Designed miniproteins, single chains. Designs and how they scored, part 82

Each design is a single chain, and the fold is of that chain. pLDDT is the mean over its residues in the fold that is shown.

## One batch from the design tools (miniprotein)

Design m2843
Fold by ESMFold2-Fast:
Structure m2843 (fold): chain A 95 residues (1-95)
Amino acid sequence: EAEKLLEEAKEHAKQAVEEAKQGNFDGALKHLLEALKNMDKAGVKMSPEEVAKLVGLILRFIGEILDGNTEGAVESAEELAKFLEKLADEHKESL
């Protein structure tokens, strides 16, 4: 169950990057939220430092969108997706 939720979270993170590349930032945000929801359901507990990093990455992504910097938004989505994938993989290894 948890392993399936982690794989679904990783897939949503990947889809968020693809949506961002298409300029569909609403779709990207939706997939990022689904990734986070699946990680929470899988029992992923983030340290305060990991939560701070997550918030920082999300704020950077939103900031790039608001600035109209589509290239920066895609780069930020890729960094956010890599962070979420790493957390999912680390939690999967600890199951």
Scores: mean pLDDT 84

Design m2844
Fold by ESMFold2-Fast:
Structure m2844 (fold): chain A 68 residues (1-68)
Amino acid sequence: MEEVEKELEAAQTPEEYLRLAWKYRDKFPKIANKAVKKAFDLWKEQGLSEEERIELAKKVREELGLPV
């Protein structure tokens, strides 16, 4: 539980957050959803447009099987 939070804090790239979301999607869906949101925020900081970020976040959620 504390380890999951530490892994989330240690993630630095969208790919790392997506990996955490995939890893925890069945056990901790709330944490997985939080990781997806963090990836979305990092894409925004990388200069992706709002449309691109929304579309990528949607695809990632579908691929990971996370709820909307």
Scores: mean pLDDT 72

Design m2845
Fold by ESMFold2-Fast:
Structure m2845 (fold): chain A 63 residues (1-63)
Amino acid sequence: LPEAVVALLAYQDEQGNTVYLAVASDGKGIRASGEGSTPKEANEKMQEEGEKTGKIRVPPLKL
């Protein structure tokens, strides 16, 4: 599996709450993503999607 580059983004939803988006890319596009109320939650959901789809290897991140 290709190794991922990970990006973390923050935005506000329609209710004004801060939401975090984690995305993993192999340089050819986004292969896994996850959203959460914290950077840790977003990263955990992204890693779960990467494992379930098998399209990318996301390195374990300690947050």
Scores: mean pLDDT 72

Design m2846
Fold by ESMFold2-Fast:
Structure m2846 (fold): chain A 91 residues (1-91)
Amino acid sequence: MEELRERLELALKDLEEVLNGDYPVEDKIKALERFLAEFKKLWEAAEPEELPILEEFRKKLIEVLKEALKTEKDEELIKKIEELIEELKSL
């Protein structure tokens, strides 16, 4: 499953770049929502062999979101990130 891992690594890197970049809060929220929607779609369509990779990236995503919370000052973005962490934990 090298292709799935590489795609998830690129998507996560792009999300980290948006979260750490000079982007409007609205664009950051949209990036988070798009990533979660695509990740959930992959989770629901997953073959048994893909689940360990998705679980690995679910944990990595939660860690990225927790790191973003340490430095984020915007209350709306903080709330959205907290909601996403909770939703990811519920998968």
Scores: mean pLDDT 82

Design m2847
Fold by ESMFold2-Fast:
Structure m2847 (fold): chain A 83 residues (1-83)
Amino acid sequence: SPEEAAEAADRGGMRAVLESKDNPEAQKIAAEGMRKASEYARKGDVEKAREAFHEASKLARETGDDKAAQVMEEGGRRAEELG
């Protein structure tokens, strides 16, 4: 359901923010990606929710935070499965 997909996106995003606690730039990217993905998932737009996490993951990798990027990609995949 859209609500379950949004909750999955929120959980995945929170994990990414925690993984990037020592990288403020990556943490900001993870938080923004989570916000966008959760909003799209709640609207039933699971495709855009996945794209939001994918874009945030790409940007996090550019800051050197591969762990946050990996967690964001997993969050997007989980949101897609539940939407």
Scores: mean pLDDT 75

Design m2848
Fold by ESMFold2-Fast:
Structure m2848 (fold): chain A 74 residues (1-74)
Amino acid sequence: MKEEIQREIDRGLLDMAIGVQVIEYSRSEHPEEATERGLEFVRRVAEKLGMSEEEIEEAVERFRRRAEELERER
């Protein structure tokens, strides 16, 4: 039970981290720099949460995809 609760918390924290970085990207005057910072931040958060390499790469890809969608809307 404790491990299951921690995994749900970890997923929530990662989702929040991705969301915050997407917002920072959308508000940035330097989207390329904001993208690089967001990718590094998301990766570090996932690593600190003890996620697998596959989960880390999936999280990074989720952020990249959202950033690219916003770039296409500009």
Scores: mean pLDDT 77

Design m2849
Fold by ESMFold2-Fast:
Structure m2849 (fold): chain A 52 residues (1-52)
Amino acid sequence: SLELQQSILLFRYTVLTSEAYLLESRGDFDSAAQARAQAQEVYSQYQSLLSS
């Protein structure tokens, strides 16, 4: 279950970073920054699940 949870968080991170990329390509820099902030939060959650 822990490994599955880690995989889910990594997937969410990749989705959010891809969304940020698309928003920037459309010139929506404010929304892209928000998507990146959310991606960073998700990645922090991922790191907190690591044993170390």
Scores: mean pLDDT 83

Design m2850
Fold by ESMFold2-Fast:
Structure m2850 (fold): chain A 80 residues (1-80)
Amino acid sequence: SLEKESEEQRKLREKIVKEAAVEVGIGTKDDDIDTLIEKVLESEEKAIKFLEKLKELAEEAGDEILVYQAENALELLKEK
């Protein structure tokens, strides 16, 4: 079913998330997703930088769901 992400589609999304974190200097290529999320959540400034880069990379990849998720998270953080 098209409703289920293939393993490759899931890996591509994980790659975008990792690339965003690495490019903003929050983590390394060797960190797992859970470790990167923990590091991102250590400060609001890091979380905002990560989400802005994540949105940019998601837009380039055409992942509209990930763009929407990043925009919503940015709005919630900037209101706090």
Scores: mean pLDDT 74

Design m2851
Fold by ESMFold2-Fast:
Structure m2851 (fold): chain A 81 residues (1-81)
Amino acid sequence: SFEELKKEVVEKAEEAFAGLRALAASQDLTPAQRAVVDAHLAKIAAAIEKIKNAKSMEELEKAVNEFLKVAREAGAWLLEL
């Protein structure tokens, strides 16, 4: 069902987000770098809320694409440290 698929997508997104938060927490960052990572984490959290609030397959696909975009941006930033 759509609700079962959405639940699985949310669980996987939250798992990925938890991993990224743990990685960010382990880094020795300046205050300026910490502000940047916190902004990235906030964008990922907002994207997950859009996934949770999706009411159709089209909305879910758009929300997932936004999540992948902001997660990629966060990952790229962490790799450039």
Scores: mean pLDDT 88

Design m2852
Fold by ESMFold2-Fast:
Structure m2852 (fold): chain A 89 residues (1-89)
Amino acid sequence: MPSIEEIREETLERLEKAKTMSELLDVYFETLGKLQEIRKTLPEEVAKKVLEVVQEGTRKIKEAWAANDMEKFKEVVKEMLERIEEIIK
């Protein structure tokens, strides 16, 4: 199972290479799947905090997608992953 650090590094590299909003969405949903697998390995309280960050991040991602703002989309994903890494350590 990849670590949160590996997920962050891979996701950020894929976001930098993405040229369309559709590519950003694909990267984001694949990342959500990896985060869900990590959550299954965490203590309940930690997993809950990670889920709350993902839920808030997803709301902001929907806003960026509606605005067709790829830069904001990338910033939201980066901030979300950094916050999750701090929670998990």
Scores: mean pLDDT 85

Design m2853
Fold by ESMFold2-Fast:
Order: structure tokens, then sequence, then C-alpha cells
Structure m2853 (fold): chain A 92 residues (1-92)
């Protein structure tokens, strides 16, 4: 089930961070990023890097990881061109 979703606009060469706190039960979670511009996306759980993906304009990429209730998920998006990015946290 989709737990959280946020859309951000990132300027060319800029890095933005989205933060989600896990309020659901412990288990397997997925971050999905839908991009309108090329970017590098890093996903951290409590400050530890759990995945890194390069996303292209018009592409959707996902990173799956284990998380516990109360964990802080940070998603950093570094855009190569200005674009809009929709980040969704899903519990599997």
Amino acid sequence: AIVKSETVTVAAGETKTITFTVTEESGTYKITVKATADAVVNVYVNGKLVGKVKVKAGEEKSITFEAKKGDVIEITIRAFKSGTFTVTLTKL
C-alpha cells in the first residue's frame, strides 16, 4: 500500500532531500521515483545508504529496503536538468 507521496521541483545542478518517517509496521518498503529530468537518487535509512539509482527523464525507478516503525527515510535527488520528481513510499 502507498504510505506517503511527495512531489518536488529540483533545479539543474541542485540537490533536494525528501524525508519520510515510517509510521507503519516493520517490513519491506519501496521508494519509487518518477522523473521528468535526468537525476541521481540516493535512499538512506537512518543515515545509512541502502540504494542509489540513476533515473532518466520520463522514467520510473524503485529501491526496495527493510525498515522498522520510526525509521527515517531520506531521499536525495540531484538533478542534471530542471525537473519535477514524484517520490512514493510503498509498504510491500
Scores: mean pLDDT 85

Design m2854
Fold by ESMFold2-Fast:
Parts: structure tokens; sequence; C-alpha cells
Structure m2854 (fold): chain A 73 residues (1-73)
């Protein structure tokens, strides 16, 4: 489902942040956002992106996720 794909991108973003790969984290955030918008899963994308912003240890990934979630309001 679109919601499962959004969740998978969010988990990859968190994994990239833990590995110190902020660029990969940003790409996965963009993936979650794109699935949300294109497949009508905007609520799932907003929830998962807010979770990435809350749980991420990387400031750049946290900021990117928060910006993407706000764009879905």
Amino acid sequence: SAEDRVRAYAERALAAARAGDADAGGLHITGAYSVGVSEGATEAARRELLRVAEESTDPAVRRGALNAARALE
C-alpha cells in the first residue's frame, strides 16, 4: 500500500540518520513526501515525517522531515 511505502521511506530516513548519511536521509524524506502526494497518502506521510523529525538524531534530517511534513498541511 501507499502507507506501507511511506513507512518504509521513513524507516530508511531514520536508518540513514543513524549512519550519518544526511543526504540519503533527505532522499528518503523526499520519497515519503512524493508517495504521500502522488498516491493520496498525505495523512500517512505527514504522520511518518513528523515521527522522523521527532526520532532523528541528525539535525539536517530532522529539519528536512519537519519541513516536508509542514508542506503537507
Scores: mean pLDDT 87

Design m2855
Fold by ESMFold2-Fast:
Structure m2855 (fold): chain A 110 residues (1-110)
Amino acid sequence: MSTLEGVRRADEEHRRLLAEVQAALDKAKKTYDESIKKLEEVSGNKELVEKFREEAQKKIDEYKTQAENALGRGLRESRAAAADIIAQIEKDTKEMVERSNKLIEELKKK
């Protein structure tokens, strides 16, 4: 058995999975930052904006921690974990944007 080839292939795949999760996190952060900026532009309530910003940051930090814990154990488990984490990031990002847009709409009517 060639242990060196196995290690190299596992390392390459691991780097690819980390890059995919990181790309999803970067996209989510950009989307959250844009939503928070729009909310800040229409909101006179600094506490509301701050709570939204803190919630978005907490979600990003939570997914980053999940990725660090899952993507390092086993290659097959890492592939499944990466796919699940990316899907959850996309779902939560969509829900956050929808909630932000609803708040912006309500604030514009005031």
Scores: mean pLDDT 77

Design m2856
Fold by ESMFold2-Fast:
Order: sequence, then C-alpha cells, then structure tokens
Structure m2856 (fold): chain A 72 residues (1-72)
Amino acid sequence: MTTRVKLTLTANGADAVAHNAASGGTLYLKAGETLVMEGMMDDAGAAGMEALGAAMAAQSSGATVTFERLAV
C-alpha cells in the first residue's frame, strides 16, 4: 500500500541530530533550521520516516517533529 507522508523537523534554538544505528547515517539540523520531507511511499518507507522523526525527538530535546500520513 502507498501513502503520502510529510515529515517536518525543526531545530528550535539548538542543533538537532538523529543517528540511525541500522544504516550508520546521521541527520543533522543547525539551530533554527527546518527540514521538510514529503512524498508518496509504501508502508515500510512511511514507517522509516516516522522512526526518523521519533529518533530526532528522542536524541534532540529542543527539536519539534511533526509526522503526517495524508489520505489520497
């Protein structure tokens, strides 16, 4: 199944980091930056984006994370 998803990550006054141990990758946002990722993806891809948002929220207390699953 495919769904449209939108992930918005905002670093509020402090740098925000999300480290993905499975891929070895790190997402970094400088203080005051916002990253928006949006697209059509399958359930696994959507779950991955939601997990990325959750990782940033867990690892960076000053970050705001919004994840949306959009009906089409």
Scores: mean pLDDT 76

Design m2857
Fold by ESMFold2-Fast:
Structure m2857 (fold): chain A 65 residues (1-65)
Amino acid sequence: IAIIDTDEDKLNELTDALKEAGFEVKGFNQAPSVELAKQLFEQGFKGVFFGTDSKETILQQAEEL
């Protein structure tokens, strides 16, 4: 799973929450973009989430992967 956010603190909070839930997560401190998300899917990430989404939504969607 990949998380993209420009806010480093929020990025760390989201990555830690997903790791505690048992997911392998990598954070990217970059501006959210469709192009970046597409590149991450092509690299083999099963889910790509933007930090602009709610923490609850991201956790729910990750559990459905």
Scores: mean pLDDT 77

Design m2858
Fold by ESMFold2-Fast:
Structure m2858 (fold): chain A 95 residues (1-95)
Amino acid sequence: SSDFDAKVHETAKVLSTGTPKEGAEAVRELAKFLRDKGLSEGDVLSALNAAGTAAKAGGFDEAVVDAALRRAAGADADGVIDVLEELAKELEKAA
């Protein structure tokens, strides 16, 4: 859990304070971490919510973030991770 908490916190910090490109790279690393660790649906959804909140705090389009969060609602762990990867692509387009 400490590795998970640290990775989510690090990703959120980059999203709220870094460039869109740095944010996209951080989100991809988070998605890889979540997939490699085989975390629960609740944990991956929590990570997506934290990333979304941080992205909005960093000035990213709230409508784009909210659409991603809505798409993840009711998804399994893989589906939530796919939404994180789509969020990373949207962050790259903003760079």
Scores: mean pLDDT 85

Design m2859
Fold by ESMFold2-Fast:
Structure m2859 (fold): chain A 94 residues (1-94)
Amino acid sequence: MLSEEEIARIEEEIAEELARVFGEDTRELARTMARSLLNLIQGKDTVEAAARAIAALEALLRRYAERIAEYAGISLEEVEAAFAALKAKIQAAA
């Protein structure tokens, strides 16, 4: 089980990565998203919870990647890279 300090650190690292790609004005949204994803892992079978979180991210990417790219003013490839980095951090948290 991850400590509250470890969760906060991972949340901040995810928020920094997303803010780097999407811009500083999206940092609070990125932080909220990171917290929601990590809450899926906390207090559960971490491997299974991480797999569910990754599946949810892949579903979001498939459905909304182009809209996210347009909203953020970045390329589709940068959106895909940001989601790949987020998935890697979730796997590391499990």
Scores: mean pLDDT 66

Design m2860
Fold by ESMFold2-Fast:
Structure m2860 (fold): chain A 66 residues (1-66)
Amino acid sequence: KKEKKEKLEKRIDKGLELAQSLNAPQEVIETLEQARKALDEGDLEKAESLINQGLLLMADYLNSRS
């Protein structure tokens, strides 16, 4: 449904903004960009999975900076 796609688009946009603000590794940015591509192709399940993967990579990066 349109509502779910819009929600995922906002999550990707915010994830990319946060990744850039935190100077996250390129892998995080690339994963979130792949999520956007999947969303554009109508694969909502793949987009959600890639968003979660990108956020996990970002969390690991932040924890490793301790």
Scores: mean pLDDT 81

Design m2861
Fold by ESMFold2-Fast:
Structure m2861 (fold): chain A 62 residues (1-62)
Amino acid sequence: DRKERIKLAVNRAVSEALDGGIYDPEGVREIARKAAEEEGVPDDADYIADVVLRSLQADKAL
């Protein structure tokens, strides 16, 4: 299911970004691209990056 693969890619990217202390848009886009490729949804990399970046920025705003 494509939706489940996107969800897995988002979860992987968020975990990697948090573990690495990466919050910048360029760093998040690179992590998301790699996660999207690994989950077989490379065409969704930009969407995954946007979701991940929003999640990280919401957490940092606290």
Scores: mean pLDDT 79

Design m2862
Fold by ESMFold2-Fast:
Structure m2862 (fold): chain A 95 residues (1-95)
Amino acid sequence: LEEVRQYLAGLQRGSQALQKVVEQARATNDINLLEEGIRRFRESALPALQQARAIAAQNPNDQELRDLVAQMEALYRDTLAAAEAAIAELRAKQA
């Protein structure tokens, strides 16, 4: 449980870091900066989410673990959706 809470906290910090990268990329029109930010976020977030899912799968009756994994999945999805929308916007400006 505490391990999964630490994964969520790490994902929250990663999401905040990527949001700042999105802001900087928009200000500088730097698509490469944003693509690199997304890559680093996925590299840290996906393994953490996979490990959290594995822990939850070993504890199928633990609702708190399932809720934490659901929070991580929502945060991961929403963070990437916002970053990918920013890439699409920046690419449109370069067309």
Scores: mean pLDDT 85

Design m2863
Fold by ESMFold2-Fast:
Structure m2863 (fold): chain A 87 residues (1-87)
Amino acid sequence: DAQLRKIEENGKKFRELMLELVEIYEKYYEKDKEKTIKLIKEKLIEFYKEQGREEDAEKIDEEKTEEIIEKLKKEAEELEKLKKALE
């Protein structure tokens, strides 16, 4: 994986964001897909703006949000496997 300098500097914040997005996905996606997409989109835009990444924030549309949801789904599956292994 290519580590960008900004990811290295903000690695903890990015990991915290990803865990929060996974929690939103697990809690709401099966119940309300539209609300889940909206919440994840808003969180991503907020995060990028907070990091001073305005151009990245402007690129967050519904399509990009759905791509990220696919990644969150895989990450949720891996977290469930880890939880089961740590029983």
Scores: mean pLDDT 73

Design m2864
Fold by ESMFold2-Fast:
Structure m2864 (fold): chain A 90 residues (1-90)
Amino acid sequence: MTMAEYAEKALKEAYSLPDNTSKITESEEGIYSVSSRLPKYNRVIGIASPNKEAVETYKKNIEDVLAMLPQEELIEWAEGVYIAVGKIPK
């Protein structure tokens, strides 16, 4: 899988999380990801990176990250870091 595909997979997992929940997952290829469901912002987010510390840092600063992201987009946020964003259905 590509890093972008890991971010999309993390986003898909985020839709299944309880409200206001963030989860870090390690993939089969040693890629770390964060899945976050944030109803206050009507958003779900998936972040993927081979760097666990980067993923943990983005989880801690998730509200700041969301403030800078368009809705429903896949982007390379930083070198080796991919973020996928979705909107929570009403």
Scores: mean pLDDT 77

Design m2865
Fold by ESMFold2-Fast:
Structure m2865 (fold): chain A 88 residues (1-88)
Amino acid sequence: MEPLTTDELLRRLAPQMTVPMLDIALGVAKALGDEPPSPALQAAYDAIRAELVPEVDRFLREHRNDKEALTAKHQELAARVKARIDAA
């Protein structure tokens, strides 16, 4: 089996993480990958993070105890992260 690149690792890990855990996915991909992420993928990651982290912080503040809203938001954000990473 061919070893996974940092880009391939991030593409596999990021869709399985919440937005606040996206930095962990990048850190794991960098630790297991042979090369730094591509400039296009790094730019996509940076753009997603800048957009979605403040959105998550606001949503958690407004919906702290609403498990259904939090679950729906997690699924929405995971789909958005996957779409952006896959498009890069």
Scores: mean pLDDT 69

Design m2866
Fold by ESMFold2-Fast:
Structure m2866 (fold): chain A 81 residues (1-81)
Amino acid sequence: SLFESKLKALEKQFETYLSKRNYTLAAMSLIQRGKLYFEKKDYESAIKDYERAIEYATLGNDEELVKKAQKNLKEAKEKLK
């Protein structure tokens, strides 16, 4: 499906950026994949991607990206209630 193709592309982007130690772009790839899961109401997968995005954004010292991932994480967690 188009959704699965997009997920696979974002996974490959994440792996590529991680291999180059570009933690900021790796985190952005995880946020994009998390948003796709969120749109499909797969909040558990979205939460996992946002939590990992916070980790990599922190390694990249990108405080704004950490804040963005934390906001997305909170929204996804609220959907499970």
Scores: mean pLDDT 90

Design m2867
Fold by ESMFold2-Fast:
Structure m2867 (fold): chain A 66 residues (1-66)
Amino acid sequence: AAAQAEADNYARGTLGGLEAAGRSKPLDEVRRDLAAGFRQVADVYEKEGDAETAAHYRALADALEA
């Protein structure tokens, strides 16, 4: 629930920013791009030994793809 709400806020904010910049794209594409980015961030934190932060970003990516 919390991760889904946070993911939805990121997607909405990103889409709003893109719309303001005249770079609007489909919400599904915004969600997919954000999920890929969060998975990359999670991989970095996991390699650095921060498993809790890595799990947080993986949960956000999963919520974006749900």
Scores: mean pLDDT 81

Design m2868
Fold by ESMFold2-Fast:
Structure m2868 (fold): chain A 63 residues (1-63)
Amino acid sequence: ASQKAIEGAQDLLKEAKEVGSEKGIELAQRAIEAAQQGQPTLAYMLNVQASLEISRARGDKLL
């Protein structure tokens, strides 16, 4: 049921590992767990936080 949400979180985990963001990796892993447990709001919040930490690690401008 939550396959698409899990895949989205897995994509963020891959990006976090690529840029070396330890905080991004942790948040993306938590997002996968939340999606697997059927907690869509928590998964969404964790995905947003992981994305921000990945952007920070890349030196991207945060909006």
Scores: mean pLDDT 78

Design m2869
Fold by ESMFold2-Fast:
Structure m2869 (fold): chain A 86 residues (1-86)
Amino acid sequence: MKHVQDIIQRARQLDPQTGRYIIQGIRYLIQGQIATAQRYFSTARRGITNPVARAYFDQAIRLFSTDPNRALGYVLQGIDAELAAQ
């Protein structure tokens, strides 16, 4: 899947709990467990403080069932927005 390596690398720069949930979400997504992945990304979104980053995560969560690659693009944008706000 596109963006997976970039998301893992950037997620490690977030707080440890939020980063862990994002990495677990990717792990389940790679295994084809989309509903489980969505739950992990929804939990990770609770650790996101920047409003722009939250909006990207909300878009990603909505898209995982229909377009997982586009959803991962939004996850990466959300992580980058959160990191830029630090």
Scores: mean pLDDT 84

Design m2870
Fold by ESMFold2-Fast:
Structure m2870 (fold): chain A 79 residues (1-79)
Amino acid sequence: FEEYLERLRALAERLASLPDAVKEEMLAQTREKAAAEPDPRAREGLELFAELLEAILAGDEERVRELVERLARLAAEEA
């Protein structure tokens, strides 16, 4: 869990540093992939990643922290 949490925190920081236009494009692509994903677990991961991008774009630091923890938990369960 902690290893995934650290990695996802680093990812969130990297995403936050990207231009908003790039983050908006990634959000649109992630939502499209989530809608087309037949595997419920993979779809959940894509949906959480989309929510993370939305939270970063909104500057909602509390929501970013919550979503990073949820993604780390999901990743740990799949490992």
Scores: mean pLDDT 78

Design m2871
Fold by ESMFold2-Fast:
Structure m2871 (fold): chain A 67 residues (1-67)
Amino acid sequence: SGVEATVVLSDGTEVRGLVVALSADGRLVAVVPLEDPSRGFLAVLAEPRTAEELRGATVRAAASLEA
């Protein structure tokens, strides 16, 4: 199970996706984009978040890497 969120990448691109994993410190997320589930990526969040804070939220990524 995951939570749906919008991630704003460092270039300003907005990706609506399912957050399927969150690091213990709340800074690293694994995201499966809703428009293309094959283009999963990892994002380092600008601010740490809990799973409940991510639910339906828009969060900013400081860095991202396609998985």
Scores: mean pLDDT 82

Design m2872
Fold by ESMFold2-Fast:
Structure m2872 (fold): chain A 95 residues (1-95)
Amino acid sequence: SLKESYEKLLEWLKKDPERKPSEESIELIKEMAEKNMTLAEYAAEKLGIPVEELTEENLTYEQKKELIELSAKVLNAEKEKEEALKKLEEEEKKK
């Protein structure tokens, strides 16, 4: 199960303080689990990485952590752009 795979990844990350992901990475893992999306599907869409190179079975936990952290940074940048656009629209309404 994909959800079980993400739950095991989260448990692995929690076992060692040095492995502790950012809050954004934890949020992304939960979102992917809820949407039933693989890392390969997310990375192919958002990062432009070939799906064939990101097969879940070929990735170590360390590689999955790195890819999730990179993906979380992209998601956070998208949120910042969305908030900036909303502020711009509110300024337009005041003029």
Scores: mean pLDDT 66

Design m2873
Fold by ESMFold2-Fast:
Structure m2873 (fold): chain A 61 residues (1-61)
Amino acid sequence: SEMDELLAEFSRLVKELKALGADESELEEWQRRALTAYMLRDLAGLRRLIAEMRERKEALE
């Protein structure tokens, strides 16, 4: 499903952000936001979250 694909992308981005030095508090906040979107079945919200995480990754690179 699209939800499973988005969650797989989220998991990859969490690993990449951790490798780039994102702190535990930041990673916990991303996880909290993803859980909220998942529980609400908010595909648009999860897509926006992934876009924000990609921008954050670019800022850390």
Scores: mean pLDDT 88

Design m2874
Fold by ESMFold2-Fast:
Structure m2874 (fold): chain A 72 residues (1-72)
Amino acid sequence: SMEELLKRAEEILKRLGELMKKLTPEQQKEVKEKLGKILEKLRQAYLNKDLEEMKKSIEELEKLLEEVEKKV
């Protein structure tokens, strides 16, 4: 459901925010740029009620989280 996808995105964003505090300023900038692009895709998918594009955007968020976890 859309509500489950949004809850999953919220949990990932919360974890990303905690990990970003441990990154250098340069790493934070790179992560913020990638995050901004993914969030814009997620926003557009949400407005279009496109569950498949929302799932893809959340998968991109999970990949970004994995990248950040490796840097910490």
Scores: mean pLDDT 86

Design m2875
Fold by ESMFold2-Fast:
Structure m2875 (fold): chain A 96 residues (1-96)
Amino acid sequence: MTPEELLKTARELVDKVIEKMRELGRDDAAEQLRASYDAILESTEDPAVKAAYLARLVIGALQEMGLDDPELVEKAREILRKAAELSPQARAIYEG
């Protein structure tokens, strides 16, 4: 998987989480997640680093909402692990 493919996978995961938040009536949480997502994408960071930040963002958002969805959390952790393999900076995000 390339860094660009990993970032695409991370973006698709964020979209699924936003959709789930809206289905649960958590529009405020969905808008907050989208704002953070847009800020990460607008940064000058490498695609692998962006993917790692997006994965951390998803994990944090799900935990803060009490949405312990094992499939979404597992997908985010997999993205974070793969990003760590592609970039030393992303590894720091994985370990931090």
Scores: mean pLDDT 83

Design m2876
Fold by ESMFold2-Fast:
Order: sequence, then structure tokens, then C-alpha cells
Structure m2876 (fold): chain A 63 residues (1-63)
Amino acid sequence: MEAAKEQLKEGYRLIDGRELPDAEVDELLAQARRTAAEGLRASGEIAGKPELGEARAAAVLAA
């Protein structure tokens, strides 16, 4: 988790010379988790197992 945060900060620093504040990095990671959770829920509904999709989405959001 912290390694991904460090990589995002370094990437942005190399692109525009600006260091991302921790709050912006945390928001980007939160958005990525929300997108993954939505995909897992949709996948569960398509497979006819919405409870499985919801459980997997909850696990991703808790990670």
C-alpha cells in the first residue's frame, strides 16, 4: 500500500516537477478502489451471484 503511494508521488514529480500531497494520493487510491469495487459488483450480477460480487467489493474497499 505505501509502495503504491510512493510510486504515484514519484511519477507525478517526474511528469510536472510537483510533489503530490498525501491527501491527493490517498484520494486517487480511494477512487481506484471504488472503481474496482463497482466492477466486482457488476461482475457478480452478470454471473448471477450478486452476493459474491458484493463480498469481493467489500474486501477490496477494506484493503
Scores: mean pLDDT 70

Design m2877
Fold by ESMFold2-Fast:
Order: structure tokens, then sequence, then C-alpha cells
Structure m2877 (fold): chain A 70 residues (1-70)
């Protein structure tokens, strides 16, 4: 249905925000530590990976709520 598709779009947008926040957190930590450019790149990737894991958890929780509302 259109309502389900709108909720899926909102979930996608929030998932991308969580992933971006993870990458930004990694970058900020590396900058605060005055890490090398290579270490900073790795911190950004690690942060994005953690953000991706959080985004999947968020999606699972919201999908469970949608299912329960049926």
Amino acid sequence: SAEIRERELELTKEAFRILADGADAGDRAARANNDSPQARRQAILDGAQQGGTEALRYIRERMAEIEAAR
C-alpha cells in the first residue's frame, strides 16, 4: 500500500542518517587524536560499519512495530 511505502521511505532516510552519524563520529574521534590520514580513513569506515549495524537494528525494530500493528 502507499502508506507502507511511505513508512519504508522514512525508514530508509533514517537508516542513512544513522550510518552517516557513525562515519562522522569516527572522523571526529580520529581528528581529536590527531591520527594519520590512513588511520582517519579507517576510523571513518569503522564508524560507518557501526552505523550500518545500528541502522539494521533500527529497521528491524520499526518493521516489527509495523507487523504488530496488523
Scores: mean pLDDT 81

Design m2878
Fold by ESMFold2-Fast:
Structure m2878 (fold): chain A 70 residues (1-70)
Amino acid sequence: SKELEELLKRILELEEEARRASQAGDWTTALKYMLEMNDTLKEMAKLAGISLSEAVKLFSKRREEENKKG
């Protein structure tokens, strides 16, 4: 699904933004991005008709695939 692809990309972007904020010592901003990532994961689970646990697995697999494209 095109919508599922866009949500997966957004989750990856939010994770990177949270990592960057954390490295800069801005824990408050990092937490905001992590919370938004969690909300986006829940939206993805609802859209795909899967559990949150399965959505996390799908995200983890996509993250690994993107890292291999380097």
Scores: mean pLDDT 82

